# Designed miniproteins, single chains, continued (5): the designs that were tried, part 13

Each design is a single chain, and the fold is of that chain. pLDDT is the mean over its residues in the fold that is shown.

## One batch from the design tools (miniprotein)

Design m16421
Fold by ESMFold2-Fast:
Structure m16421 (fold): chain A 109 residues (1-109, ends at bonding distance)
Amino acid sequence: VLAKKVKELNGTIEIVKETDDEIEIRVTVEADSLEEAQAKAGEIINEVSKIVAEVEKEVGVPHLDVSVDYEVDEAENKVTLDITIKAPDDAPEEKKKEISKLLKKKIEE
């Protein structure tokens, strides 16, 4: 889902870190203008929000901890997003593993 969206926006996506309770991804988008690159980054953030909401609903948890670091390279009209999604600290271990598995599936598909 996310990987397909990033590809449609002519971006790149990589999984930087994967554990039983956390996944970190790096997404880079480039465009002919900074405004267009920022618009693409916004679409990716929206897609991540949808994936998070779907995983929360499927697993039955109220929220996931999401952190987004946003870097702009004006010279290259490039935006880099470092997105960390973490299971709640108080979630049972089995739920954390289920969250990680579903996140990976939705990110890679």
Scores: mean pLDDT 80

Design m16422
Fold by ESMFold2-Fast:
Structure m16422 (fold): chain A 106 residues (1-106)
Amino acid sequence: SEALQALQEIHDAVSFRGYRFSPELLDELLLLRADFVGALHKQDALAAVDALERMVATLERAAARGDRSAAALLEQVRSALQRALGLPPDTPLAEALERLRELAEQ
């Protein structure tokens, strides 16, 4: 599956290392990452996209409250999506996620 390959490339490119999250945010992100990894192991592209979209939404709420680590991780996710999907530079995160979802629905 092209979607599963892109999701694996995103997984390999994105790291939580070097960021400073609150314990509550870190716990939520680690649970969502576990859901994402579990979906990849089951080869369930839609479940993996759902987990990634929930992770992005969680990070966007934190970034909106002034969390700089959440904002930095969102940019890492956007860059990973852009590269995995072969999208133009500076493609917005929402557009890249929609493209990934469309690919997973095939």
Scores: mean pLDDT 89

Design m16423
Fold by ESMFold2-Fast:
Structure m16423 (fold): chain A 94 residues (1-94)
Amino acid sequence: SKVKEASDLLIEYGQYLIDLGKQSSSQAFIEHGQKLVNLGKDMLTDKSKLKEAVEYLETLIKLMREGGVPEELLEPLKKALDLLKEAIKELEEE
């Protein structure tokens, strides 16, 4: 399932940001990481969270890119975004 694959990516990346935030004392990284983990878990049971996750990921990727995060480190978020966009299209075309 594209939703399940995206969920796994968001949970993994969210945990990565929480760990980075703890190491760097960045409350913003901890909060964004927690938001990603929660969205990843919630989208498995609530399809309304898919659109929220897309909007949040587009904003987060833009902010991280503007903050100088390398594209290679953004790749899991970009993959999750693509998977979620495809899942939404499949739901709207049915």
Scores: mean pLDDT 84

Design m16424
Fold by ESMFold2-Fast:
Structure m16424 (fold): chain A 69 residues (1-69)
Amino acid sequence: GPSLESLKKLAIALLKSIPNPSNPLPAKLQEQLINSIKLQQDDLLFQVLSIIHKKRFNPSETIKVLEAL
């Protein structure tokens, strides 16, 4: 499967591509995103990223957390 580093970089790139982010990203979604990367669960990662993009949550704080992983 994909490496943790590959999933982290992909998640950061996709989060940075959200057009006109609005409300803060909920803590539970951030936790699910981080856990999906740590556990290398690509299906869960893509499901969570899809929700974040659809809702246009602001990823700025989450990107900083992911960069620190």
Scores: mean pLDDT 85

Design m16425
Fold by ESMFold2-Fast:
Structure m16425 (fold): chain A 69 residues (1-69)
Amino acid sequence: MTEEERKRIGRLIGLFTTIDPSLEAFREYRKKVEEGKTIEELVEDLKARIDMLPPEYQEEARKVFEELL
């Protein structure tokens, strides 16, 4: 994991912190990705959550996830 990737995850977590108590699951999936696991299941769930954000935050969140794939 690079420091830049951590910053991107931090931004996304910040966006979800108040509305999603499962951000720990997001961090766990991030660790699994670093271990070479896929994040397909997480992507489905997070895309649904992204759609609940304002459009400007949706764009930023999508960019962060695209960089993590």
Scores: mean pLDDT 56

Design m16426
Fold by ESMFold2-Fast:
Structure m16426 (fold): chain A 91 residues (1-91)
Amino acid sequence: LSLLDKLLNEAESLIKQAEQNIKQFQVTKDQNLLDQAKDNLKKARQLIDEMKQLLKLGKAPVPQELEDKISELEKKIEELENQIKALEEQL
């Protein structure tokens, strides 16, 4: 599962970067930071989709802990996407 671990860690990193970009935007009001946050979340979603495809092709049962972690990351992406949308509506 080294490939899944790498994809999971990369998705987590991208989500953290998006969160940081949003925080920086609240201070600087630089629109490029919201664009970077959107790009990072889009990439994170693509990595999650790749993980789901790999798990679907696998014949072994997926550990519940891994399914829960993927669901948590998906929820976090949705929360940050909603936050970006709310900030854009204020502009």
Scores: mean pLDDT 83

Design m16427
Fold by ESMFold2-Fast:
Structure m16427 (fold): chain A 100 residues (1-100)
Amino acid sequence: MKEELRKKAEEIRKKGEELKKTYDSQVENLRTAAENVRGAAEDIAEDSLKKGNVEAAQRYREGAEGGVAFLDSQADNVKKEGETLRKKYEEEAEKLEKMA
């Protein structure tokens, strides 16, 4: 029945949006983890500088840059996966609406 197909399309679209929100939350968590890595390295670098160890401070900052880049890359991948899933759910919903 046309009404059942439209209701099912709405449910599928809602599931796609809910999944995207879950992926967006994971992206935010990864970005926050990157900020925490940068912050922790900066705190250690400041302590090293207070002790006169400039080389140690630079090493901690450089190490953090690698970790941050890795987490940012993961966040970008998760964001793309969330967008891809949302589009698949939208396409399935549109197919059901066309059958209605």
Scores: mean pLDDT 87

Design m16428
Fold by ESMFold2-Fast:
Structure m16428 (fold): chain A 66 residues (1-66)
Amino acid sequence: SAAEELEKLIAEWQERHKKKPFSKEEKREFLLRMAPLYLEAEGLDPARAAEVLARFERALETGELE
């Protein structure tokens, strides 16, 4: 399911972040994989993709989803 895939990606992101800071390209890779799964898991309108991407960009910079 989308929720399971999202949890897996979040865990992968957190483990990668612990080892060394993300490169710009690594951040983009995670964003592109996470955003559509988050929209599906939350049942959100795909038109909100840009907003969700912005939130995940901030999360990758801070190491927190909120």
Scores: mean pLDDT 70

Design m16429
Fold by ESMFold2-Fast:
Structure m16429 (fold): chain A 89 residues (1-89)
Amino acid sequence: NAEANVKKTLEEIIELMEKYKDKSREEVIKQLDEFAKKNNRNSALLKMVKYVLEGDYEKAEKIYNAVKKNSTPEQKELIDKAIELAKEI
């Protein structure tokens, strides 16, 4: 069960992080917050990625385990890609 477009949301989060990663971690977090506000979305996926960017891996893992349990293989691959990218920023 999901938001219509869970895959699209993950792809948009990844694209946003890739676009701003070369500026700063703080700028990436700011752009994710603006994205959530403009799109009226405050999903567990955005919170998970923000916790990784903030270095709060314990809180990120709790969300990861919850969302991964009900995710398709394709969604799991995108979730793992988003987390890996956030760790590199």
Scores: mean pLDDT 77

Design m16430
Fold by ESMFold2-Fast:
Structure m16430 (fold): chain A 80 residues (1-80)
Amino acid sequence: MEALKRDARLNIKAAENGMALLEAARANPKTPQEVIDRYERAMQQQIESLQKIAEELEPVDPELAKEIRELIERVKELLA
């Protein structure tokens, strides 16, 4: 249980950091397209990881699972 919640918090922080890096890369016109593409792929992988964690958390911590699902939606909006 504690290990799963710890993993969830680390993945939340990683996703939030990834979103900030992607936004910063997009805001800088000198950023190569290949760098932006790599960040976007990393964020897609984060969605998959977060979805799995949310499913595992639902029966033990539904509030944390809800936070993760809301984060997934924010990441999806950033990628649209």
Scores: mean pLDDT 85

Design m16431
Fold by ESMFold2-Fast:
Structure m16431 (fold): chain A 63 residues (1-63)
Amino acid sequence: GATVTLRATSDYTASAANELTLSAGQIVLLTNVTSITATTITGTDSFTGQTVTVPLSAVEVLA
């Protein structure tokens, strides 16, 4: 999969075990993006090595 850099635009509290808790301004680098839907992006978090799902409403795509 592709690599995608995300920045949190707001605080977000994880509601599921595969979600990240985010603070506004936090940078997330997803490697091996496997799924992009209208509302979420799923890939491997480069900092933890875990497969995570991030809501697109809480982040902006930088690259």
Scores: mean pLDDT 77

Design m16432
Fold by ESMFold2-Fast:
Structure m16432 (fold): chain A 64 residues (1-64)
Amino acid sequence: GGAQAKEAGLAAVRAAAEAGADAETLDRVGSAGYHRLASDPTATEAMIAEAGAEIRAILREAGV
C-alpha cells in the first residue's frame, strides 16, 4: 500500500545515503521510490508530496 511504499522508498534513499552512494545512485533510488509511491492507488497527494520533499532533502544534504 501507499504507506508501505513511502516507508520503503524513504528507507532505501536513507540507506543508500548512509552507505555513501554516489549522486547518480542516490538520484536513481530516490526517483524509483517516488515513482513507485506516486503510482500506488492507495497513496494520498499529501503522502506523495511529503515523500518527494523528504527525498529532495536527503539528496540536497548528500550534495545532489
Scores: mean pLDDT 82

Design m16433
Fold by ESMFold2-Fast:
Structure m16433 (fold): chain A 117 residues (1-117)
Amino acid sequence: MRIEVESGEEARVRVEADVPPGLLKVTVDADISDGKVRVEARVSGGARILELKVTGDKEATAPASEREARVEADVKNGTLRVEILVEAPQPGRVRIEVRITAEPGAKIDVSVRVEQL
């Protein structure tokens, strides 16, 4: 498994894993300036998104998608949690990308956890 993280005015997380059929959960915890944020998730390698859940001031969830999910959220306490549940229907290499975009001038710092369920 490879995890790549870029932080700054945008945060980008890339996870590449060779997985058996089943579920992967990617959790991104972000320290971020208060304001509006956009979270975008993409998957490849035959995987699909079952859920994109974003917790800032409130919890918001995007519906299941074959390719890409997006959620907009408000940050009121300097923190944001992003949880992505991904299904791999067959064994192979999957790639999961998460992008967090904040308002201009904001800084984002992230930590990442990946779990096979």
Scores: mean pLDDT 79

Design m16434
Fold by ESMFold2-Fast:
Structure m16434 (fold): chain A 91 residues (1-91)
Amino acid sequence: SVKLSLSQSGSTLTATAEVDESYSKIGVILRGEDEGVLAAALSFGEKKITVTVNLPSGTSRTIHATVLAARKLSDPLKLQKELTASVSTSP
């Protein structure tokens, strides 16, 4: 199984991705509305990873979170889950 969650605390947005024991590598990417990468992480052997981004004051944006994973280290990372969220920060 593959899990993806987004949480926001103030200006801090955290994406958490988790995979079961059958996966050898996992990646998570946070992107803005312009598809620009805000934060990314890749792990080999760990089953849970997080990325965090601090959003500027007065932000109101759509954020895309994507989990990529592969069962073998030699396999390409493949899209597993995506989540889109509207996020805002205080002025």
Scores: mean pLDDT 81

Design m16435
Fold by ESMFold2-Fast:
Structure m16435 (fold): chain A 90 residues (1-90)
Amino acid sequence: IAELVAEAYEALRAGDVERALELAERLVRLGEEAEARKDYKTAALAYAAAAEILRRAAELSERPEELRRRAEELEARAKELLAKAKAAAA
């Protein structure tokens, strides 16, 4: 996760929106894999990271609304998974 996030931020600094979107999609896939393993904390971190990349990419994109909408969906999913992890620890 950390390496993908660092690479995505480098892409965004360079204005390479397409590369940042590819890395966000890879983070979503990692989140889905973690969620399937019931590793809700890792899944939440991956989805939250993807959402942040999408929000930053939206500022540079010709389709900011679509990217922001997807980021909101991933943020909501990350919050649900964090709540689930916290409930399991109680």
Scores: mean pLDDT 80

Design m16436
Fold by ESMFold2-Fast:
Structure m16436 (fold): chain A 62 residues (1-62)
Amino acid sequence: MNPLAGLPEEKVIALGLREFEEALRERDAEGARRSLEQLKTYAPALPEEVLAALEERVRELE
């Protein structure tokens, strides 16, 4: 996660989604929320409907 602020948004999205999916696989709701917040912060080009879908997946994990 070190160089996120300097990465193109496509790479931020790819890395963030990878961490998000890994957290979901491990049933780590806190980790999934952390990845989601990073995506909100560093990938503002993500459509809000996509972010809402990811948030629903975290809620279902709980």
Scores: mean pLDDT 75

Design m16437
Fold by ESMFold2-Fast:
Structure m16437 (fold): chain A 76 residues (1-76)
Amino acid sequence: KSEQLIKAGDELFLEMVELAEDESLSVEERIKKLEEKVDKLYKEGKLTEEQVASIREGLPVVKKRIEEYIEKRKKE
């Protein structure tokens, strides 16, 4: 069970990084794709209802981190 949660977290982290690099998408579109990934992982049984709720509650923080990541890359 814990291994599935770790793997789901890794998949979400990878998706977040890939979306942060996809300059063809708006920040809103990137967040929507993350929500779709969360829903898919839940339907596949890789996330619990509690984990989905926690992740959705954290999406505003994820959006801010994506914005900060984009700004940091542009500044360098």
Scores: mean pLDDT 72

Design m16438
Fold by ESMFold2-Fast:
Structure m16438 (fold): chain A 65 residues (1-65)
Amino acid sequence: AALEAAEARGAAHQPLIREVNEIAAEPDLAVQAARVRELAERYGAPVQELAASVSLLAGTEVVIE
């Protein structure tokens, strides 16, 4: 099932998920935005999707231009 495939993929990408949670705990929005860009580059992930995930977890708005 698609959900099972997503869960298995999530387990394989545990380091990415952990780093997203760590960035969400960053109190400086400029540092948070810089870390999101770096993470997106390292993992080849869409920067806007990572920014949205961090914003949801942190309860703040992270805007990457």
Scores: mean pLDDT 68

Design m16439
Fold by ESMFold2-Fast:
Structure m16439 (fold): chain A 82 residues (1-82)
Amino acid sequence: MTEEEKILEEFRKKMLELLKKAVDAIYNGDIEKAKEIYQEMVKLAEEAMKKLSPEDRERVRGLLEQAKAFLDYLIEEAKKKK
């Protein structure tokens, strides 16, 4: 109903799709591809934050940080296996 709610929902959906693609890239050993996908996530977050209140910007930033931490964790785990 509100513009901000729509922006947050679209952001979450697109973020999850990109996260899945990044996970697949890590699984295939393509760490560079995963980093490129993370850059897409950063751009997506920046676009969302330009249209959101300061409070909602913190929500977007938190989601981006969680995605980064998760991808970093997977990269570390992939390196430790064999």
Scores: mean pLDDT 80

Design m16440
Fold by ESMFold2-Fast:
Structure m16440 (fold): chain A 65 residues (1-65)
Amino acid sequence: AIDEAFVRRELEAVLKASNGDEAAIEAAARALAQFVSDATGVDLAEAERHVRAVAAELRAEAKRA
């Protein structure tokens, strides 16, 4: 299973450090998806979809803070 808390923590750090650099965010999201795929055995495409969904949620949450 994908560790949601781990994915959220890693993406929060990336979003904070990247300060809107979409290329850096995209590269980090791909690296995280590859790590999740390798660690859990889920398909890379599924891991990428999940990581992108969590990133979208975090961006929406940041706008509400």
Scores: mean pLDDT 76

Design m16441
Fold by ESMFold2-Fast:
Structure m16441 (fold): chain A 78 residues (1-78)
Amino acid sequence: SLEREERAVAEARRMLEEIKALGGDVDTYIKAAEQALAEYRPGDTTPLRKAFGALAKAYENLGRPDMAARAMRMATEL
């Protein structure tokens, strides 16, 4: 649903801000997530799944497997 997509976009943006605040060698994943979010259009969840995939990789690299798992669940539920 569109409401589910809007919630997913908000969560992805929140995760992206957290990753940027934490810092570390994750710029490639940050850029991938930003590009995917910019490509998002209502009704097409493919860019959202790509964004959460990139966010999950960033969280893995930052030693946050809990958040990586959450990002992957968001991608799977779209």
Scores: mean pLDDT 87

Design m16442
Fold by ESMFold2-Fast:
Structure m16442 (fold): chain A 84 residues (1-84)
Amino acid sequence: AERYRERAREGARAAGEGDAAGDAAALAGGAVAAVGAAFEGSLTREGAEGAAEGAEEGARYARELGGELGARAAEAAAEMAREL
């Protein structure tokens, strides 16, 4: 999960975007990471549990950076991951 979030932030910085764009990318990256982790873990119980934990961490990170809107998006992704 963290790898995908780092990739999103690095991509924003590499594109020469400002801090606001970096924050937006981190929020989006957190949500994408949660969904991606869920798909990768869907074939095993351990993987599914790890995906759920990653999604929760992503939601918390999104709240720190983007407040309410980002937190809702990340929480939706986390709920989806938990249902797998």
Scores: mean pLDDT 54

Design m16443
Fold by ESMFold2-Fast:
Structure m16443 (fold): chain A 80 residues (1-80)
Amino acid sequence: SLADEAIARLEKRAEELKKKYNIKDEKILKEFEELLERAKRFIRAYVARNPDISQAELDRVVEAVMRSIEAEIEELLKKA
């Protein structure tokens, strides 16, 4: 499904972010995983509400969600 494909892309991008920021702290990893789970739920709900959504539109939504997660992780790292 489109949602499952979007979730797979989101998970791949999340792994890239973990590597980019070299996140090894358990507390930060837990927060990251919670953000990722919320993002997955958001994507599934978004697709359910927009059943006619195109692959290109969904890709933009995933990119926006990933930017939001990265910003939240950057703020969390500043407080650590």
Scores: mean pLDDT 83

Design m16444
Fold by ESMFold2-Fast:
Structure m16444 (fold): chain A 85 residues (1-85)
Amino acid sequence: SPEFEALLKETKKLLEEAKKLRQEFLKTRDSKVRDKLLELMDKLGELANQLESYRTPEGIRMSMEAGAQITSISTLKVVHDKEEE
């Protein structure tokens, strides 16, 4: 459906943005970049839930890819928090 195609396109766009911000955070350790990544993680989680609700192989695959990025970002946050100790 057009709605599903728009959802896939938006999810792909945010995934690319997350990858770029993740690389920037690894280089700079800037708290503002981290905050943007956390906001993007929340948006990706909502999009993943919507994609999974369509019960299509493409929706499930994209939801899993979004979940992997969320996990990657969460791991970076935990490492950063430990480094501040």
Scores: mean pLDDT 77

Design m16445
Fold by ESMFold2-Fast:
Structure m16445 (fold): chain A 60 residues (1-60)
Amino acid sequence: MEEVRKKAQERLDKSMEEAEAISQRLQDLIDEINSTLQKLVDEINEALKQLMERLKKLLE
């Protein structure tokens, strides 16, 4: 009986390991999307800032 319980626990451990791997893959994808969006927003903001500075000098 002890051996049967140990094998059942090993099956649960493997199932949990697979679930963690899937969860990690989803988290990595979300992190990549968020990182890409943040960089894009930062680049747009910097471009707008530079454009505004040039316009300010042109209007002076």
Scores: mean pLDDT 83

Design m16446
Fold by ESMFold2-Fast:
Structure m16446 (fold): chain A 82 residues (1-82)
Amino acid sequence: MLETLARWAEEQGHRDVAEALRRAQKLYDELVKKGALTSETLARIIGYALAVLGAMLEGRWDEALRIAQEFVKELEELLKKA
């Protein structure tokens, strides 16, 4: 999921967005590995992924980067609590 979005961002020349999404994917994989996914956590993750996709589809790459960076911070916070 996130790797597909990262690949598309990279192909469009937005390597910063791609890097943030790849970092989010790594953090998500760590949450899965720790068994720390709840329905509430998964809903938040889906919300961020859809928000990034929406910004990317509208060509708002600055907004996509901002949301992707917020997504990374949310995942880092969830890992601290896991």
Scores: mean pLDDT 84

Design m16447
Fold by ESMFold2-Fast:
Structure m16447 (fold): chain A 75 residues (1-75)
Amino acid sequence: SDADRLAALKTTMELASESILDDYEQGKITPEEALAKMATLEGIVRRQAEQLSPELAAELTAHARKLREELEAKL
């Protein structure tokens, strides 16, 4: 279902965002590299959102924005 697809995409974004933050906290990447990786993730999510309804696409986009803002606050 679209709801299951949305949930899976949100989980994928959360795990990817956590991995980016973990790499940064371990000194493996710079703040600029962390932001670049997050921008790449947002681009992938945006493309996948094109296959969802406008309402679900907006929810996915808002979730991606929240994860980016949470990452930026920790850099």
Scores: mean pLDDT 85

Design m16448
Fold by ESMFold2-Fast:
Structure m16448 (fold): chain A 55 residues (1-55)
Amino acid sequence: GEEEKNDILSEIKSLLEKLGVFTTEEINSILEQLKNLTIDELKELLNQLKKLLDS
């Protein structure tokens, strides 16, 4: 539901901040775009971001 989607968006925000390549304003713009995605699409993106941080 909406709560699950918000939890995933929160985690994506944390990972984008850890990458250190985006400003706070850019991260907020990305998150606004991501609100239009499904939970499954957000989980896919979260997994890709985790892989980038592990490399």
Scores: mean pLDDT 81

Design m16449
Fold by ESMFold2-Fast:
Structure m16449 (fold): chain A 112 residues (1-112)
Amino acid sequence: SLDELKEEMIKVAEEFIKVLEEARKYLTPEQQARLDELISRMKELIEKLKNATSKEEIVEIGRQLLHVANEALQILEEAAEKTGDPRLRELVARASELVDKMTEILIKLEEL
């Protein structure tokens, strides 16, 4: 249902933010500042999603969440490539799986 997919998107996005917060310590100050902005934007979008009631609003917010999530994932991927840190690579893998889940939820929302 619409409400179940909305709740699932919120939970996956909140889990994604936790992965970003854990990854923060492996980043440069400049990367941390960019990541902090993206986390703030995702938190704002999650609050908007909690208050959204129409399919059209939920899909649009979901698209925005996925867009910001992909920007955050790119920061983590670039940092992992430059540092070669295996712990950061593990966090990138987890973040990538969560982005894939958000993508699957968005497709299901659009097909309703």
Scores: mean pLDDT 91

Design m16450
Fold by ESMFold2-Fast:
Structure m16450 (fold): chain A 84 residues (1-84)
Amino acid sequence: GPLAPLTKEQALATFNNIDLNGDGKIDAFELGLFLPGLSYEEIRKLIEIVDKNGDGYIDKEEFIDFLTNPDKYPEAVEILKKAV
């Protein structure tokens, strides 16, 4: 996964590639398809770290904040490194 901060445009493009059903939210299934090198437990932990509202999904705002400010999410960045 990307280790450097992305632009908002790059983060939006990445979100759209993961959000397969177009509902504006990423679930564990969609994230697992995008990051097949991660275990189910690692996918769930990524969602728990990034999911600020606790609904079990990563919305567009949360995802953009994560990819544009990865320094705020050191544990999530370490999990993403395993996906490369």
Scores: mean pLDDT 77

Design m16451
Fold by ESMFold2-Fast:
Structure m16451 (fold): chain A 58 residues (1-58)
Amino acid sequence: SLLDQLKQRGEDLIKSLRDASREERVAALQKFAREVQEQLSPDEQGELLRYTSDLLSS
């Protein structure tokens, strides 16, 4: 599904940014958030946010 694809992209993005500057991480995550808002329903956006928050908390 599109949601699963964006979950995977979010995880890959977070992992790719581990050595990036704070400014680069913020900019990349905000760009991804805009794509998510354009492509997913509000309910799906909430699920993706929970998923990515769990990844960032580990």
Scores: mean pLDDT 79

Design m16452
Fold by ESMFold2-Fast:
Structure m16452 (fold): chain A 87 residues (1-87)
Amino acid sequence: MKETVDSIFKRFMDVLKRTVAKRRGVSVETVNKLFEEGKTSSLLSPEEKEEFRQRVRDIARAAVDSGLITEEEAKELIERMEEFLNN
């Protein structure tokens, strides 16, 4: 089935938000609000940011290898995650 960068990123973000919510003992709605307020660095440790960077790279590689997205789309997906984590 054909995937888009947007669909993969949305699915990854849903998993990330649920993971962070569980680790912090807060609701997904609380995590969404904090991310919208640009408080990513107060919510995520440098170690968690690197964990999610590695995870998105692994997902991007698997998606390219499966023919779901192109190499250029994989680069866009990784850059979009880097922008999110560094803001």
Scores: mean pLDDT 78

Design m16453
Fold by ESMFold2-Fast:
Structure m16453 (fold): chain A 96 residues (1-96)
Amino acid sequence: MLEMDEELVEKSLAFFPEEIKKKLIELKKEKYEYYLLLQEGKISEKEFLEKLIELLEKEIKLLEEAAKLMPEKKEYYEKLIEGLKKLKEELKEKIE
């Protein structure tokens, strides 16, 4: 989507505590803003990838906090963290 649909984003975060959901939505907004800057040619692909890595690190931290707040869902959050760490490694390789 060219527009960020906050309701759609909220639905994708249904398994998260409300406090963590709000912070994850904010990170998704930041990601979208950098994507728009890239599409407008205002930042380089390298700068965009570096910002995505920073946002992924913040998202991993929020998922670690979610695991502390909802330990019954820890396995679910650990799977998401594993996927984000793998994605971060792949993005770092593209910058090199």
Scores: mean pLDDT 76

Design m16454
Fold by ESMFold2-Fast:
Structure m16454 (fold): chain A 90 residues (1-90)
Amino acid sequence: AKKLVEEALKHLQLATEYAEQGDLEKAREHLEKAARLLEEALSIEPDKFVEALRHSALAALYFMDGDMEKAREHYEKAKALAAEALAAAA
């Protein structure tokens, strides 16, 4: 599970960097890879931080597809889960 999360985090970082450069096609490819890796990690071990990361990736993908309502829903879930995970890890 840990290796899958580390690979997903790298893809999320690359997606952000490509999006900032205006390369939305590569940003999308890296977001899709991250979401897949995070889904695999969750199938091995449930984790709120991993679930938050998956919702973040899905929010970005829905935003790119123009589905603003689903993007917002996943973004709000990601924020809530990330806050809970960070509080538990502290």
Scores: mean pLDDT 83

Design m16455
Fold by ESMFold2-Fast:
Structure m16455 (fold): chain A 110 residues (1-110)
Amino acid sequence: SIKIEKVSDNKIRITAEDERTGDKVLALVEITPDGVRITISVEKSTPNKHSRDRVILESLHPYLREKAAPHGIRVNASPLTPKVEFVSRSLAEQTLDKAIEEAQKFRKEL
């Protein structure tokens, strides 16, 4: 499931949850003078290492950045904890896709 929350006039928070695993990925969409920035982070990750699409969040940064670049959007993928975070690649990509859609809608309303 995906939840969208307007945090402020220039910030939108998107939380995507894998209902099967309970994993949660957060995207924070920010409108700045330099353009749109999306920050991807893991809010909750299950300890089960045997998920087929489970990867280190930081390893996804180049892929997520390339996906957002055609839309003029900057992406940062950062852990919410100081330790290495594992994330479902498909969940992270779905969260980014929704964040890009919401960022595009937000920019059209300005």
Scores: mean pLDDT 72

